# Designed miniproteins, single chains, continued (4): the designs that were tried, part 47

Each design is a single chain, and the fold is of that chain. pLDDT is the mean over its residues in the fold that is shown.

## One batch from the design tools (miniprotein)

Design m13603
Fold by ESMFold2-Fast:
Parts: sequence; structure tokens; C-alpha cells
Structure m13603 (fold): chain A 75 residues (1-75)
Amino acid sequence: MSLDEEITKALLSEIKVPPEKVTEEDIRKAAEKIFKSKVVAIEDLGEAVVNGVKSRLYLVTLEDGSVIPVFVPLK
């Protein structure tokens, strides 16, 4: 559980915008920088509550076939 949160925090720290304004393009660039792999797809799964925090969920697929869940906190 904490690993997904750490990945999200690392991605958001590379993104120069507040979480409320994060776009798929921001997520793609941050993921490519952190994982050193090309992003081939991003799927927006909408809003969910994760660990008590309302978040928007994205599935990021890398060129090597890895799928990374990213949780962007909304409030």
C-alpha cells in the first residue's frame, strides 16, 4: 500500500503544478523521468477514496509492459 503512495508522492514532486491541476501529460513526463521508460498508455479511472483521501486514479502503462497505478489526491 505505501509503495503506491510513495510512487504518487515522487511523481507529484517532479510535477511543477498543484495536485488539483495535474494533467495526464504531467503524469507521463514524471513517470518517464522516474522509471526511465516510455509511457505507452494512461487510463483515467476516475475518482476513488484511497486510504481516506479522495483521489483520481490513473493506470500508467510503460513500454516494457509494466502497469503503474498513480493516485493524485484531490483534497
Scores: mean pLDDT 73

Design m13604
Fold by ESMFold2-Fast:
Structure m13604 (fold): chain A 78 residues (1-78)
Amino acid sequence: MDAIREKLQKMMEEMAKQSDHRVLTDDSMDVLVKRARDAGIPQSVIDRYRQQYLNAPTDSQRVSILDQLADMIREAEK
């Protein structure tokens, strides 16, 4: 039980660090765009994710879009 509480505390600390570094989310998009091109994802698909990212009203929505693009890259790399 204590080990589970320790892990939860660690995860909350990690989430807080991510919130404090919201500006780094834009750099993450550029990295994923380069990786997507290397994985052979069509430019039209990459452009769609970039537009969704730029139009996202919140950081949580931007992170969700980055996760979706990352999942697509993993499928393309398989």
Scores: mean pLDDT 68

Design m13605
Fold by ESMFold2-Fast:
Structure m13605 (fold): chain A 78 residues (1-78)
Amino acid sequence: EELLKIAREVAEDLKKNPKYRKTAEQILKTIDNLKDRPELAARNAITAGEVAALQAGDKELLEKMREYRKKADEVIKK
């Protein structure tokens, strides 16, 4: 539940910026396919966001993705 919320939050943040709309759409499709695998859904969403940030040279977005990764890791680790 919490991991799927993180994955959707990543997609919603990316969706706010038109240049990341396609990445957000791909993340939402991945979340739908991985509802039974919430850890994988969260990891895939964050990784897609990180890749988009790196390709665009968007350091602010990259830092935000790292914050989401830390949050997801805390949920996964206990």
Scores: mean pLDDT 80

Design m13606
Fold by ESMFold2-Fast:
Structure m13606 (fold): chain A 63 residues (1-63)
Amino acid sequence: MELAQQYKQLGEQYKSQKNYRLSSLYYDRSSQEYLKQGNFDLSKEYRDRSIEMYEKSKELERE
């Protein structure tokens, strides 16, 4: 399995655990690996998901 797909799966796993900080980190890494492959559409998709998870992690810090 390619690194981009492995990082995507880790991002989904941490998201399901509500660990949004680690989910954001792994979605960002997946985005970077797709960018290296020239897959700009998937790179943007996982970058956007990384940002979404980062915003959720910031919301949890307010609790």
Scores: mean pLDDT 82

Design m13607
Fold by ESMFold2-Fast:
Structure m13607 (fold): chain A 78 residues (1-78)
Amino acid sequence: SEVERLEEEARNMDPAEKEELALERVRRDLERRGVTVELTDEQLRRLVERLRELAASPLPAEEKRRRYQEFLEEILRE
């Protein structure tokens, strides 16, 4: 709910500002998950793109969370 509110606030920002906020949000989410490996900018952008794809998808929220977790695990295995 907190993340959802922040995303709503960001929707009125410039695309560059939205991208910076999305990257920062992903970094904070990784810290909360206990991910100690520092991801590259390319890996972070891929996570942002995946989140946007899932947000636009008609899938249930639980399925979206599962697919994001699977994608994150794939990136962490690189």
Scores: mean pLDDT 73

Design m13608
Fold by ESMFold2-Fast:
Structure m13608 (fold): chain A 70 residues (1-70)
Amino acid sequence: MAELQARFDELVAEAEASTDPEEIRKLLKEIFEIGDRMVEEGADPSEVAARVTAAALRAIGNWIDKELAA
């Protein structure tokens, strides 16, 4: 579990730091996959869903802001 949480946090940081939409899409896919594994290993589904949703919204928001600035 701790390893999955550490990897989740790494992927979130990478997604938030990325300005490449393709990189963000790839990282979001991995975040969803790790989140699913965390739930399978006994993490609270609601807490995992909240963290995944927050990460996705931040990454997508950065992508949208970049598109709208063009």
Scores: mean pLDDT 76

Design m13609
Fold by ESMFold2-Fast:
Structure m13609 (fold): chain A 63 residues (1-63)
Amino acid sequence: SANEEARRAAEAALASGASPEAVDAAGTYASKGGSIERAARRMVESGASPEDARALAEAAHKA
């Protein structure tokens, strides 16, 4: 399910060094029908660090 995939990606992102706040924001976006990759792009647009966005995008590709 999308929720299970999002949870797995969030755990991988935390393991890769993403901040808990960034992971939570991306997870909320993904649960509303968005993709974690799009959430990572929106985080950068909102001033989040490129490292947090990169970790989330990498986790999404593995999930």
Scores: mean pLDDT 66

Design m13610
Fold by ESMFold2-Fast:
Structure m13610 (fold): chain A 94 residues (1-94)
Amino acid sequence: MEYDPDDPQLVEDFRQGLTFALGEGVLKFYTMGTPKQTARLLARDARQSLGISVGEFIDMLIEFARTLKRPVPALLSDQFTREILTELLKIDKS
């Protein structure tokens, strides 16, 4: 699947899936720093704790969002979410 971080629907799906997967308290911990710092922590934990690639982690979050029967509250801004997704996609390619 080709991910475009400028696609508003993809950014929303990523935000919904991330919020659902982590929950408010854990998400708050990951988002204390810059988007790049958040992306590095998420990539580390995907690889080391879940044993999956960063691309597989993104796919999992998008799938969670698409299976939600109701939206979860937006805890992150669109800009911050886009920047996290952009940095994760860079890490996946490296």
Scores: mean pLDDT 81

Design m13611
Fold by ESMFold2-Fast:
Structure m13611 (fold): chain A 74 residues (1-74)
Amino acid sequence: MSPIELFKEGLKKMLSEDKKEQEEGAELMIEAVKSTKDELLLGVAEIAAAVIKVFGTEEQKEQAEKVLEAIREA
């Protein structure tokens, strides 16, 4: 799966109401962040995770923070 496909599937899963899908979504987004060389994808991923951290459920916020941490370490 390409980094952009990993990001798209990850974002879709993170917006799910299912906690397990939210966890899988965060893992896919983190894989996309770690595997990409595209700075635009990194920027979009950071914005998406930040929006989820502000407006998401408690569980979504926890997973979004993991994605933001991975971006900061990239």
Scores: mean pLDDT 83

Design m13612
Fold by ESMFold2-Fast:
Structure m13612 (fold): chain A 82 residues (1-82)
Amino acid sequence: DDVREALEEAREKIIKLIEEGKLEEARKLVDYLTKIALDSKDERFRELAIEQLREVLEYARELGADEFAEYIEKKIEEIEAA
């Protein structure tokens, strides 16, 4: 599934950026993923995007990146409300 694979790659890239302390770049990828999910008419794409963002959220919390975790939570809520 090309969509799932692409979203999993995006998740891995965001996590790597968090590990490298590149939080601004990680935020930009989260914003981009949120935008394409919101612009998408595909409910399945939105559900998969939320799934990947929830995994990033869990990882950010484990690393103690609390401000970034709160930011991701807000983006998940934004997609869920759409």
Scores: mean pLDDT 83

Design m13613
Fold by ESMFold2-Fast:
Structure m13613 (fold): chain A 82 residues (1-82)
Amino acid sequence: SEMEELLREAEELIRQAEEALKNGDYDSAQELVDRAMEILDELEARRLAGEMSKEEARRLVLLEARATSLYMLLYLKKKEKE
């Protein structure tokens, strides 16, 4: 389904961002998390419109938590470089 494709794309971008962060590529990690957040915003709009199953909504919440964690880790790493 289109919903499944969006969820998988967001998860893939988050995994790529986690790998980039692990490798010290903070610029690539930031780009990847920003792209994931755009997809997560679209998914949240669909959730609010009642278009998501309970399982899809649970997957979205977990992906949002991972993206938020990555964003905070990138913020802290940027602060360490100053």
Scores: mean pLDDT 88

Design m13614
Fold by ESMFold2-Fast:
Order: C-alpha cells, then structure tokens, then sequence
Structure m13614 (fold): chain A 91 residues (1-91)
C-alpha cells in the first residue's frame, strides 16, 4: 500500500540519519512516519516501529554531537512521534 511504501521510506531515511548525523534527514524521516500513518499504515508496522526507534537514537546522537544546539529538532521529532501515538487509539 502507499502507507507501507512511505513507512519503508521513513525507515530508510531514519537509518541514513542515524548513520550520517544529518538533522534534515532525521526531520524528514519523522515527517514520513507521520505521512505513512495518515495514509493507513499501522503504527505497529515493523518499518514504522524501527524508524521510530532509530529516530530516537538519532536525536540522542545529534544532541551529543552538538548538531542540535537548541534541541529544536529533537523536540519537533519527539512531538511528532508522541502525536502519532496519541492520535492512534490502540486499546
């Protein structure tokens, strides 16, 4: 599905963001996770779950390297991931 394709792309970008420490790739991966779920991908899809975990690691690494001096990217990505979790009613 389109949602699954977006989820796989989000995972690819999340892996690259963690590998390269690219702030823009980390932000884009977060946007693609949000878009994938909006397109009907399950939040528990393996690609989404792994992308979210890799984004968490990337945020920590970016902070450690001083590439996110204001913490703004980590805040924005963290807020997107929390909003995704809160909007999806998983009883």
Amino acid sequence: SEGEALAEKALELARKALETGDVELAHKAGELVEQAIAAGADVNHPAIREAMELLGKAMVELGRQGKDESGQVAIEIGEKLREIGDELDAE
Scores: mean pLDDT 73

Design m13615
Fold by ESMFold2-Fast:
Structure m13615 (fold): chain A 76 residues (1-76)
Amino acid sequence: ETPEEIAAREELGLKSAKAAALIGLDAELQKEAAEAKELAEKAGWSKEFIDALEEAAKNGEVKPEEERRKILEELR
C-alpha cells in the first residue's frame, strides 16, 4: 500500500472508533446510531465489522449530542 492509502485507512479506523460511540446506545439515541450505521455501510464497511463496532460500544462512554452530530457529518 502507498503511504497515502495507509493514512486513509488509519483515518477510517479512527472514524470507526468514533462511530462505535454512537452504536450500542440506549433507546433515545437509537435513531442517531442507526444513521451512523447506515452511513458506515454506504462507506463500504463490512456488516460483520459494523456489528463488531456495535458490540464494542455497548459499555463505552456516550458522547455529547454535538459531538455525535459531528461524527455523523464526518461519515457522510
Scores: mean pLDDT 57

Design m13616
Fold by ESMFold2-Fast:
Structure m13616 (fold): chain A 95 residues (1-95)
Amino acid sequence: SEEQRKKIELLALDGILEIMLVTVRDAERKGLLTPEERKRIAESVRKIGEQAAEITGDERFVELGEKLAQAIEDGDMETAEKLFEELRKYIEEVA
């Protein structure tokens, strides 16, 4: 069904966010998070938020994606980790 397809697509986005969080943590620990890399990751997060909003019709995903992207660009990794968790939890609530 269309509902089942949307749920699978949301779970795929959650999986991508989990991999991104693990990768970002490892990159930060290794000193690999340059301003250029942070901007690239932030843009990917914005797109994930936009995709989740398109799937669900819920603009909150765009708002959460933008907040997460901004925290990443600013190098505020403590806030970014909390926002990754909030975004993932919101996906789980809707899926």
Scores: mean pLDDT 87

Design m13617
Fold by ESMFold2-Fast:
Structure m13617 (fold): chain A 93 residues (1-93)
Amino acid sequence: MEEVLELLEEIAREIGERANASKDLETQILASLTMMGLSVLILAAKNGAPAEEVLREAKEFLERSAERAEELGDDELAELLREHVERLEELLE
C-alpha cells in the first residue's frame, strides 16, 4: 500500500507540474482534473480501499485522460499519462 500511495502522489505531482507549465487552457484544465481525480484515489487508499482496486481505477482513469489529451493535440501530456499507466501496470503484476 505505501508504494501505491507514493507512486500515485508522484504521478499527481508530475501531472500538476505539467498543468502549471502549459500555456494552453484546455491542457491546463485536463491536467488539473486528472490530478484531482488521482487525489480522490489517494484519499480512498488512505481510508482503506484495496491497493489492487485503487491501482486498476487509477490506470483506467489515466488511460481515459491520455485519450482526451490526444484529442486536444497534446501528445506530450498523452505520452506522460501513458508512461504512468505502464508504471501502475508494473505494480499490478
Scores: mean pLDDT 80

Design m13618
Fold by ESMFold2-Fast:
Order: structure tokens, then sequence, then C-alpha cells
Structure m13618 (fold): chain A 99 residues (1-99)
């Protein structure tokens, strides 16, 4: 299993991308998805940890939220996929889209 922590809160202009650092411990990260609260569609992309290894340990990755419109503002939690296929949800962070 993997534990995940996201932060700090982020902002992006319309047409930009908010990038939130995610720190995980346990298995190496295979990907991170952004999940908008309340439970809804996944809005981010799967991103492999840069330069990560398949070992057990602390891994850093990025949760991306594409700011297509002001409606993309909200609370997002990282859904972290470990290299072993284990999934965990981290803490929610506020993403603010500025027009």
Amino acid sequence: AVTAEAGPDASAPVGGVARVPVRATGAAIAGVLAVKAPAGPVTGEVEAAPGGSTGVGTTEATMEVTARSAADSGDYGPLVVGADGTMTVGNAVRVTVVE
C-alpha cells in the first residue's frame, strides 16, 4: 500500500495547468490521477514519478489539474497508483482557476 500527501493549494489561469506536488511512501508511484470532490470524474492525467524506481520508499510525483474554465475550480485529491497496482487517495487540496 501507498500513503499520499498533496500540497500546497494551487491556482492557475484559464487555459493553464495547476501542478500540485504529491509525496508518497511505500511502493514506487506508477501514476497519479486528480479526483475532484465530491466524488466525480477523474480530471487529471496519469503521471509516472520522474526518475522513480520500483523499490519501496518515498516517491515524489505531480498531480495535474487542467484549468479549462472557472468550473474546474474545486477540491482535488490525488489517487496514487503504486507499481504493485495498489491504489490510495491522499488529502484534498484547493485548486483555484482565475479568469
Scores: mean pLDDT 67

Design m13619
Fold by ESMFold2-Fast:
Structure m13619 (fold): chain A 70 residues (1-70)
Amino acid sequence: SKELVDKAFEIAEKASKEIQNAIKEGKTYDELRAIIDKAVEELKKAGFPDGLVAVFRRRLEEFADYLIKK
């Protein structure tokens, strides 16, 4: 539904901002992983299927890796 799509975008936006701020603050990989884990749990609680949750996790991990190596 549109509401579910909107919820996924809200979770993604919040997680992306937290990752960017954590990297700016010099946080560890473990702390970045905790941010991603939290976003994944929020997505699971919102009722998204495991396959989409796995893709979401992978995209956040790729985003964090890109920012660290940039």
Scores: mean pLDDT 82

Design m13620
Fold by ESMFold2-Fast:
Structure m13620 (fold): chain A 73 residues (1-73)
Amino acid sequence: SAAARARAHFARGKEALAAGDPEAALAHFEEAMRADPYDLGLWQEIGRLLYEAGLFDSLERLDALAREYADAL
């Protein structure tokens, strides 16, 4: 399902952050959001993780993606 794919990518993104690979983490978080773009809890959790990691450019990129999906509603 879309939710299962999103959760799988989210888990891989968290693993990449723990491994010190923010580029891989961002790629997985973007795939998670694209797989289930209307899971607001997922958007919030990814945003929190990026903020805590100090990845502000990545946070801005994902915020732009969130706005794109919101405009499509």
Scores: mean pLDDT 81

Design m13621
Fold by ESMFold2-Fast:
Structure m13621 (fold): chain A 66 residues (1-66)
Amino acid sequence: AGLAAAEARGQRNAAVIKEAIEMIKKMKEEGVSEEEIKKKVAEFLAAQGFANPEAAADSLVDNILG
């Protein structure tokens, strides 16, 4: 069961990232600026306990939008 021990943490992280991606797409469709999207995603990731939420938000937004 090589993946079982990391599965719950991986599933939680995957769910959080999926939710963040959906937020990015929705905000882009609503005409929100990339800067504001990065800010909102960073706030969301920080609330979920990410160690570097700003860096994670920047990377995620850049991958989805740029």
Scores: mean pLDDT 76

Design m13622
Fold by ESMFold2-Fast:
Structure m13622 (fold): chain A 74 residues (1-74)
Amino acid sequence: MAAAAVAAALAAADDPEALIGLSGRQLMLASLNVSPEDAPRLAEGFRRAAELARDDPERAQNLAQAAVNLERKA
């Protein structure tokens, strides 16, 4: 459910480890369905998660790209 994915991602936005633990589907649904007002906060969470995931370059790149897409959406 899109609303549940948005709620989970926003709850994890201040905890980059929790955000990394969310499934790609949950992160995608949250990115597509988050309000423009909440998009900057979620984008910041993704950027912090990307930095924490530095040992996995592919995951870090995907999280960084999601943050850029959210910033453009807002």
Scores: mean pLDDT 75

Design m13623
Fold by ESMFold2-Fast:
Structure m13623 (fold): chain A 105 residues (1-105)
Amino acid sequence: MEEEERIKKIEELVEKFYQALQNRDYEAADKIIKELEKIDPAVAKALRRMVNAYRARDKTGTNPTFEKETPEEQEVARRLAEYLGIEVSGVEQLIADLMQRHAAR
């Protein structure tokens, strides 16, 4: 896969991943992660950690700290910033918005 095509595919899959998390569709999120593993296993691993934390929150009612300082959130933000070509602060804002919308549902 050309590098530009690979980055575009990752960007598309990440957008679908966030939509799946907003809808609490963990099956769709898992399928997206599996497809990402074929392209970039490191991004897939970071997103899988995020899904597991969201599943744990829904199951236990305990909010796993998705504060900006959590290692999992920081690693996701860093990897996605590299692939989306945006600043880490932009990805952090996307994660924060996702957290707020997921909490409201």
Scores: mean pLDDT 64

Design m13624
Fold by ESMFold2-Fast:
Structure m13624 (fold): chain A 112 residues (1-112)
Amino acid sequence: MKLHFAIVSKSQEDIDKAKKIIESLGHEVSLSLVIGEDESIRKAIEKAIKLSDSTTYGIIVLDESVTEEDLRGLSSGRVFSPVTISGGKKLSVEEFVLKAIQAIKDEFLSQD
């Protein structure tokens, strides 16, 4: 099963690490977006949602400063952040990506 992801982070290095992990598991990164220094996390996520097409399964946000308020009212039910995966606890990029992919697979298998 091949899943397509968008990645959002303040760090290009973290995006590169996440992309390698996702691709090593047989999945694809269709979009990567670096959050600018003066850009809000919410605006970056909204931009990723707008740039993602119907083939993008999930948007992975690699920033531990993301809050539930940043995610409020966003149209994408496929946004995965440290808040949604670990309750805001600090995880390594590898741990976070693996947990996000597992959560997506569990949701997919439970629906049909």
Scores: mean pLDDT 71

Design m13625
Fold by ESMFold2-Fast:
Structure m13625 (fold): chain A 90 residues (1-90)
Amino acid sequence: NVEEILNKIDTLIEQVKNPFLKRELEILRSDVEQMHAEGDEETLQKVEEDLNKIEEELKKEEVDEAVIAKILVDAHVRLGLNDIKKVLGV
């Protein structure tokens, strides 16, 4: 459910204080909306790249522990991507 994924991203954007992480989440939201509209492999790849950038930011010492916990709990974004991959036969 793309709407539920978008709602989780919106919640994360409101809760994160790190401006880089906030910006990456905004980019992720836009790319998820585009993936839903286009339904192609290129938009799916962009969403994966955004998630990888967010995961890389989680490795930085400067990221608040509560933000890390929240993003890990909301791994449903990654789970939603896996469901789409299954539909595409990947």
Scores: mean pLDDT 66

Design m13626
Fold by ESMFold2-Fast:
Structure m13626 (fold): chain A 91 residues (1-91)
Amino acid sequence: SLEVKKKKAEILLKSAKEKLKLPEEHLKLLEEVLKELIENNASDELLLAIGAVFNAAYSKGLSPEEMRKLIEELLKTPPEKHPEFIDELLK
């Protein structure tokens, strides 16, 4: 449901802010992406994949601009290959 998706996005954003301590520019990008995905009825699995990509990219020291490019690449990647995409980012 839309309500459940909004709550999951809120939890992801809160975790990024409070636990991962993402800078404001990274948080703004994450919020924009999650909002757009929810408006386009994205799956719960895709919302989680976006969260994982942000976590991996931040751990690698990537800029918000570089993260935006990775998100665009993830969205062009078939869902079944998202775990492999995330694993490659963690190397």
Scores: mean pLDDT 78

Design m13627
Fold by ESMFold2-Fast:
Structure m13627 (fold): chain A 103 residues (1-103)
Amino acid sequence: NPEEYKKAQIEALKEAIEILKEVIERARKGDEEAQKLAKLIAEGVDVENPGAAAAGVIVVTESRKEGITSNTPVPDEKELEEYIKKLEEAIEALEKALKELEE
């Protein structure tokens, strides 16, 4: 069902955008777990491919909740700003893909 696949893609993009915005906000407030998530997403997710990026954001976030990435080091302040910039670029790419699918 093409409409069902399109709806699933839209929902995944919306979820990934919301996750990225929450991670950025919490990381900037000094949440070490959010800072670790920002590192993992920025290093592990291909932001040049919106569909793969959306799936990667969701998977990385779910893996963290399950404790799989518990040994991830907290980035320093300079590294964190670099990772946040990459997440902001990812949000822009995902929002563009979402608008294209909703048209």
Scores: mean pLDDT 77

Design m13628
Fold by ESMFold2-Fast:
Structure m13628 (fold): chain A 60 residues (1-60)
Amino acid sequence: SERRERLILEVLRLLDEEGPMTVDQIAEKLGVSKEEAQEVLDELEARGIVRRVNGLYERV
């Protein structure tokens, strides 16, 4: 969906600009639910675009 595509780009922008952060921090900064942020992060991790290290998500 267009909303999901926009959220993907915003997540990637945040990680590129601010560095590694938790799902809770991403959800708070983007004004979305933790559940929605987790779904986007799970998709990006499955695609090899981001990785999770010690509870922090970062760009690959």
Scores: mean pLDDT 89

Design m13629
Fold by ESMFold2-Fast:
Structure m13629 (fold): chain A 66 residues (1-66)
Amino acid sequence: GEKEERAREAKELLEKALKLAMEIDPSLKGFEVEIVDEETLKVTYTTDQGTYTDYLKVEDVLERLK
């Protein structure tokens, strides 16, 4: 549905932004983005200091990155 398509677009935009961030910030070693539901993304960051998890709203990601 439309909400599922928006979640997929947000995931793709966030993955593109994080890939660019890895080119700029050498402390960022990796990331994973998962669609939890139609409104929520889960982001896991791997850094020199460990692994961190954050939950982002699809709408917030689209507003900021689109």
Scores: mean pLDDT 84

Design m13630
Fold by ESMFold2-Fast:
Order: structure tokens, then C-alpha cells, then sequence
Structure m13630 (fold): chain A 95 residues (1-95)
């Protein structure tokens, strides 16, 4: 469904924005990673067809990976390496 795709995209975008701002503490970095993972799961659950779930997941995966890539410096400082990798793992898990 359309809303599931948007929520997955927003979750990934949220992770990216948190990383880019550089004001994320350890809990914020972890929250961003969990949100990105949750968005991917939500896309799978709320999609009406396997094709819709796959497309929503792909978009969430792309945004989560972009967030993780940008976050390497900032989130690493706050223990965010685990958060960034969790976001990437969540994105890959939806494939």
C-alpha cells in the first residue's frame, strides 16, 4: 500500500537526518536504526501484495543505507557504528 511505502521511506530518511545533524547521542543513534528497521518491517506487513512489499522495502533499504553511509563519522562518535549497521541489516533483511 502507498502509506506503507511512505512510512518505510520516512523511517530511512529519519535515520539519515539524525546522522547528518551530528547531535545524536547513543540512544538517538540506536533509535534511528530501530526506526529504519521498523519502517522496513511495516512496509512488509502493510503491503497488500508481495510486489508492493518488495518495492517499499527497496526504498527503505536505499534510504537506510544512505543514512548509514552519511552517519559513519557522527554516529561512530556516539557508538553509532552499531546503529548504522543495524539500519543496513534491517534494510537488507527486507530483501
Amino acid sequence: SERARREAEESGRGARETAEKGDAGPSDATGAAITATGGAVTAGVLSETPEEAEEGGRRAAELAREGAERAKGEMGRYGGELGARAAEAGAEGIR
Scores: mean pLDDT 53

Design m13631
Fold by ESMFold2-Fast:
Structure m13631 (fold): chain A 57 residues (1-57)
Amino acid sequence: MLPPDDVRDYAITLATRTRDDLLTQSRTASSNGDTVTSTRLTSEADTVQSLIDQMRS
């Protein structure tokens, strides 16, 4: 049973996966020459990273 305290750790895990997926998609877009999409996805990953940092605070 996940106690309520585990919800934060689970959220951090999901956010970390989301960040990693965004970075992977950004690299794929960059490889395809889509610099606009790559830049947007990197910015979204940075936003997710900021959220992770706030959850750890």
Scores: mean pLDDT 81

Design m13632
Fold by ESMFold2-Fast:
Structure m13632 (fold): chain A 64 residues (1-64)
Amino acid sequence: SAMLEELAKIAGVSVEKVRAALETIANQPTEAEKELLIRIAEKDGGISKEKLREAIEKVERELA
């Protein structure tokens, strides 16, 4: 997904690492883990908080 690719570029990590983080979120993660993803997306303002929260919610729903 394009969102995962953009997140990976902003954070300077691989797409696989972003996927792992989202999978952790889907497994009822702590607020700290959600905050980590938000921080990554906010880095240099590449992706909005709203867009990231929407992505997290989407992943949670699909894996539930």
Scores: mean pLDDT 61

Design m13633
Fold by ESMFold2-Fast:
Structure m13633 (fold): chain A 99 residues (1-99)
Amino acid sequence: KPSLIEQVEQIKQQIKNAKTTSELLSKLKEAGEVAKKAFKELVEKKAPTMLLFRVTMSLGEIIYSQIMVENNPERLEQAKEEAIIALENLIEVLKEFEK
């Protein structure tokens, strides 16, 4: 449980520090993989459907940020901000699941 939160926090920081579209895309891909792992763990532990839905929303936002940057490199800062919000929401879901 804490290890997933730590992974998300680390990726969030790496996204904040990304200076190029290539760096950001690499970290967004890693973020998507961690979100998928979080979803699988929550499914295995039979988490409430509302928490599962919130994880899928965060994953969708991360994918959307990838598409945004690939199509519009000038939107790098916007894509970073949206991805950070998605990861913060994912952290909140993981913390709620710990309760």
Scores: mean pLDDT 86

Design m13634
Fold by ESMFold2-Fast:
Structure m13634 (fold): chain A 64 residues (1-64)
Amino acid sequence: GAADAAEAAGKETDRAVARALASGDLQAAYQAGQEGLARLKEAGASPEDLERVERGIAQIRALL
């Protein structure tokens, strides 16, 4: 269902961003976050989840 799709997209986004950050690749982390945000929006994720991801992306962008 839509909730399952949003949860899967959120976990996928978190893993992709975490992997990029662990490797020190801020550009890859930023791109992973942006792609994940787009997937979460398409999956109908909650405004709370979208806001959390947007804040994470903004923090990464500030380090670029």
Scores: mean pLDDT 81

Design m13635
Fold by ESMFold2-Fast:
Structure m13635 (fold): chain A 81 residues (1-81)
Amino acid sequence: MKVEVLSVEVETSNGVQKVEVRVGAHGDIIYVTVSVYGDKGSTAKATVTLRAEDGSEVTITLTATVPADNEWAVAVTAYKV
């Protein structure tokens, strides 16, 4: 399956020191991972828009929140196409 990443938008709150967004695929599943590091309660929100080979578009939104100062939070979602 070929999937095209059309856009990746990331919104961060105050206190975010590091953020990483990854998009991967395995079989029929698309994975979006958001990793955020920083101050307790800081957030990273990713909005990823994908196009499948049939021309259909999917928007995936995912938020990660830092649980304690100087810790990583990781949020993962899986989308079956």
Scores: mean pLDDT 81

Design m13636
Fold by ESMFold2-Fast:
Structure m13636 (fold): chain A 63 residues (1-63)
Amino acid sequence: MVKSTRASVGPERLSDEQAEEYTRAIKLAFEGASKGEIQKAAPGLSEETISALIKAIKEHEER
């Protein structure tokens, strides 16, 4: 298990594939899909990114 992840790389440029999968993940999260379902539909996204996306959408809806 590696824990050296405090390196700021600046992910400002997502690949076209990641951008499309991000949009798909957002739609699924709005539909109430689970993290696993979203990860299946957006395999190019990391599990951490998908979890953060789901949380952001839930917070937005609850506000």
Scores: mean pLDDT 69

Design m13637
Fold by ESMFold2-Fast:
Structure m13637 (fold): chain A 81 residues (1-81)
Amino acid sequence: YTEDFLKGTIAFDEGLRAERAGDLQTAKDHYEKAIEYFKKVPTARDLYIRSLQKLRDVSTQLGDDGTASQYQSELDQIEAR
């Protein structure tokens, strides 16, 4: 609810804007900021998951398979519970 939720949503929106512009590097940086904020907000689980999915996909597009695999593992852990 606090500053972390607002900063997370701003970072996520900036990530979407950069991705739409084709700037995958900038999109990755913004989505990384978004997950840092959303993981501190228990009620933002949906936005946290969406941000991880975006990071996985963008990292794969950048050829950073190691980073994409890390985010997929995080998603798998969340799906477990």
Scores: mean pLDDT 83

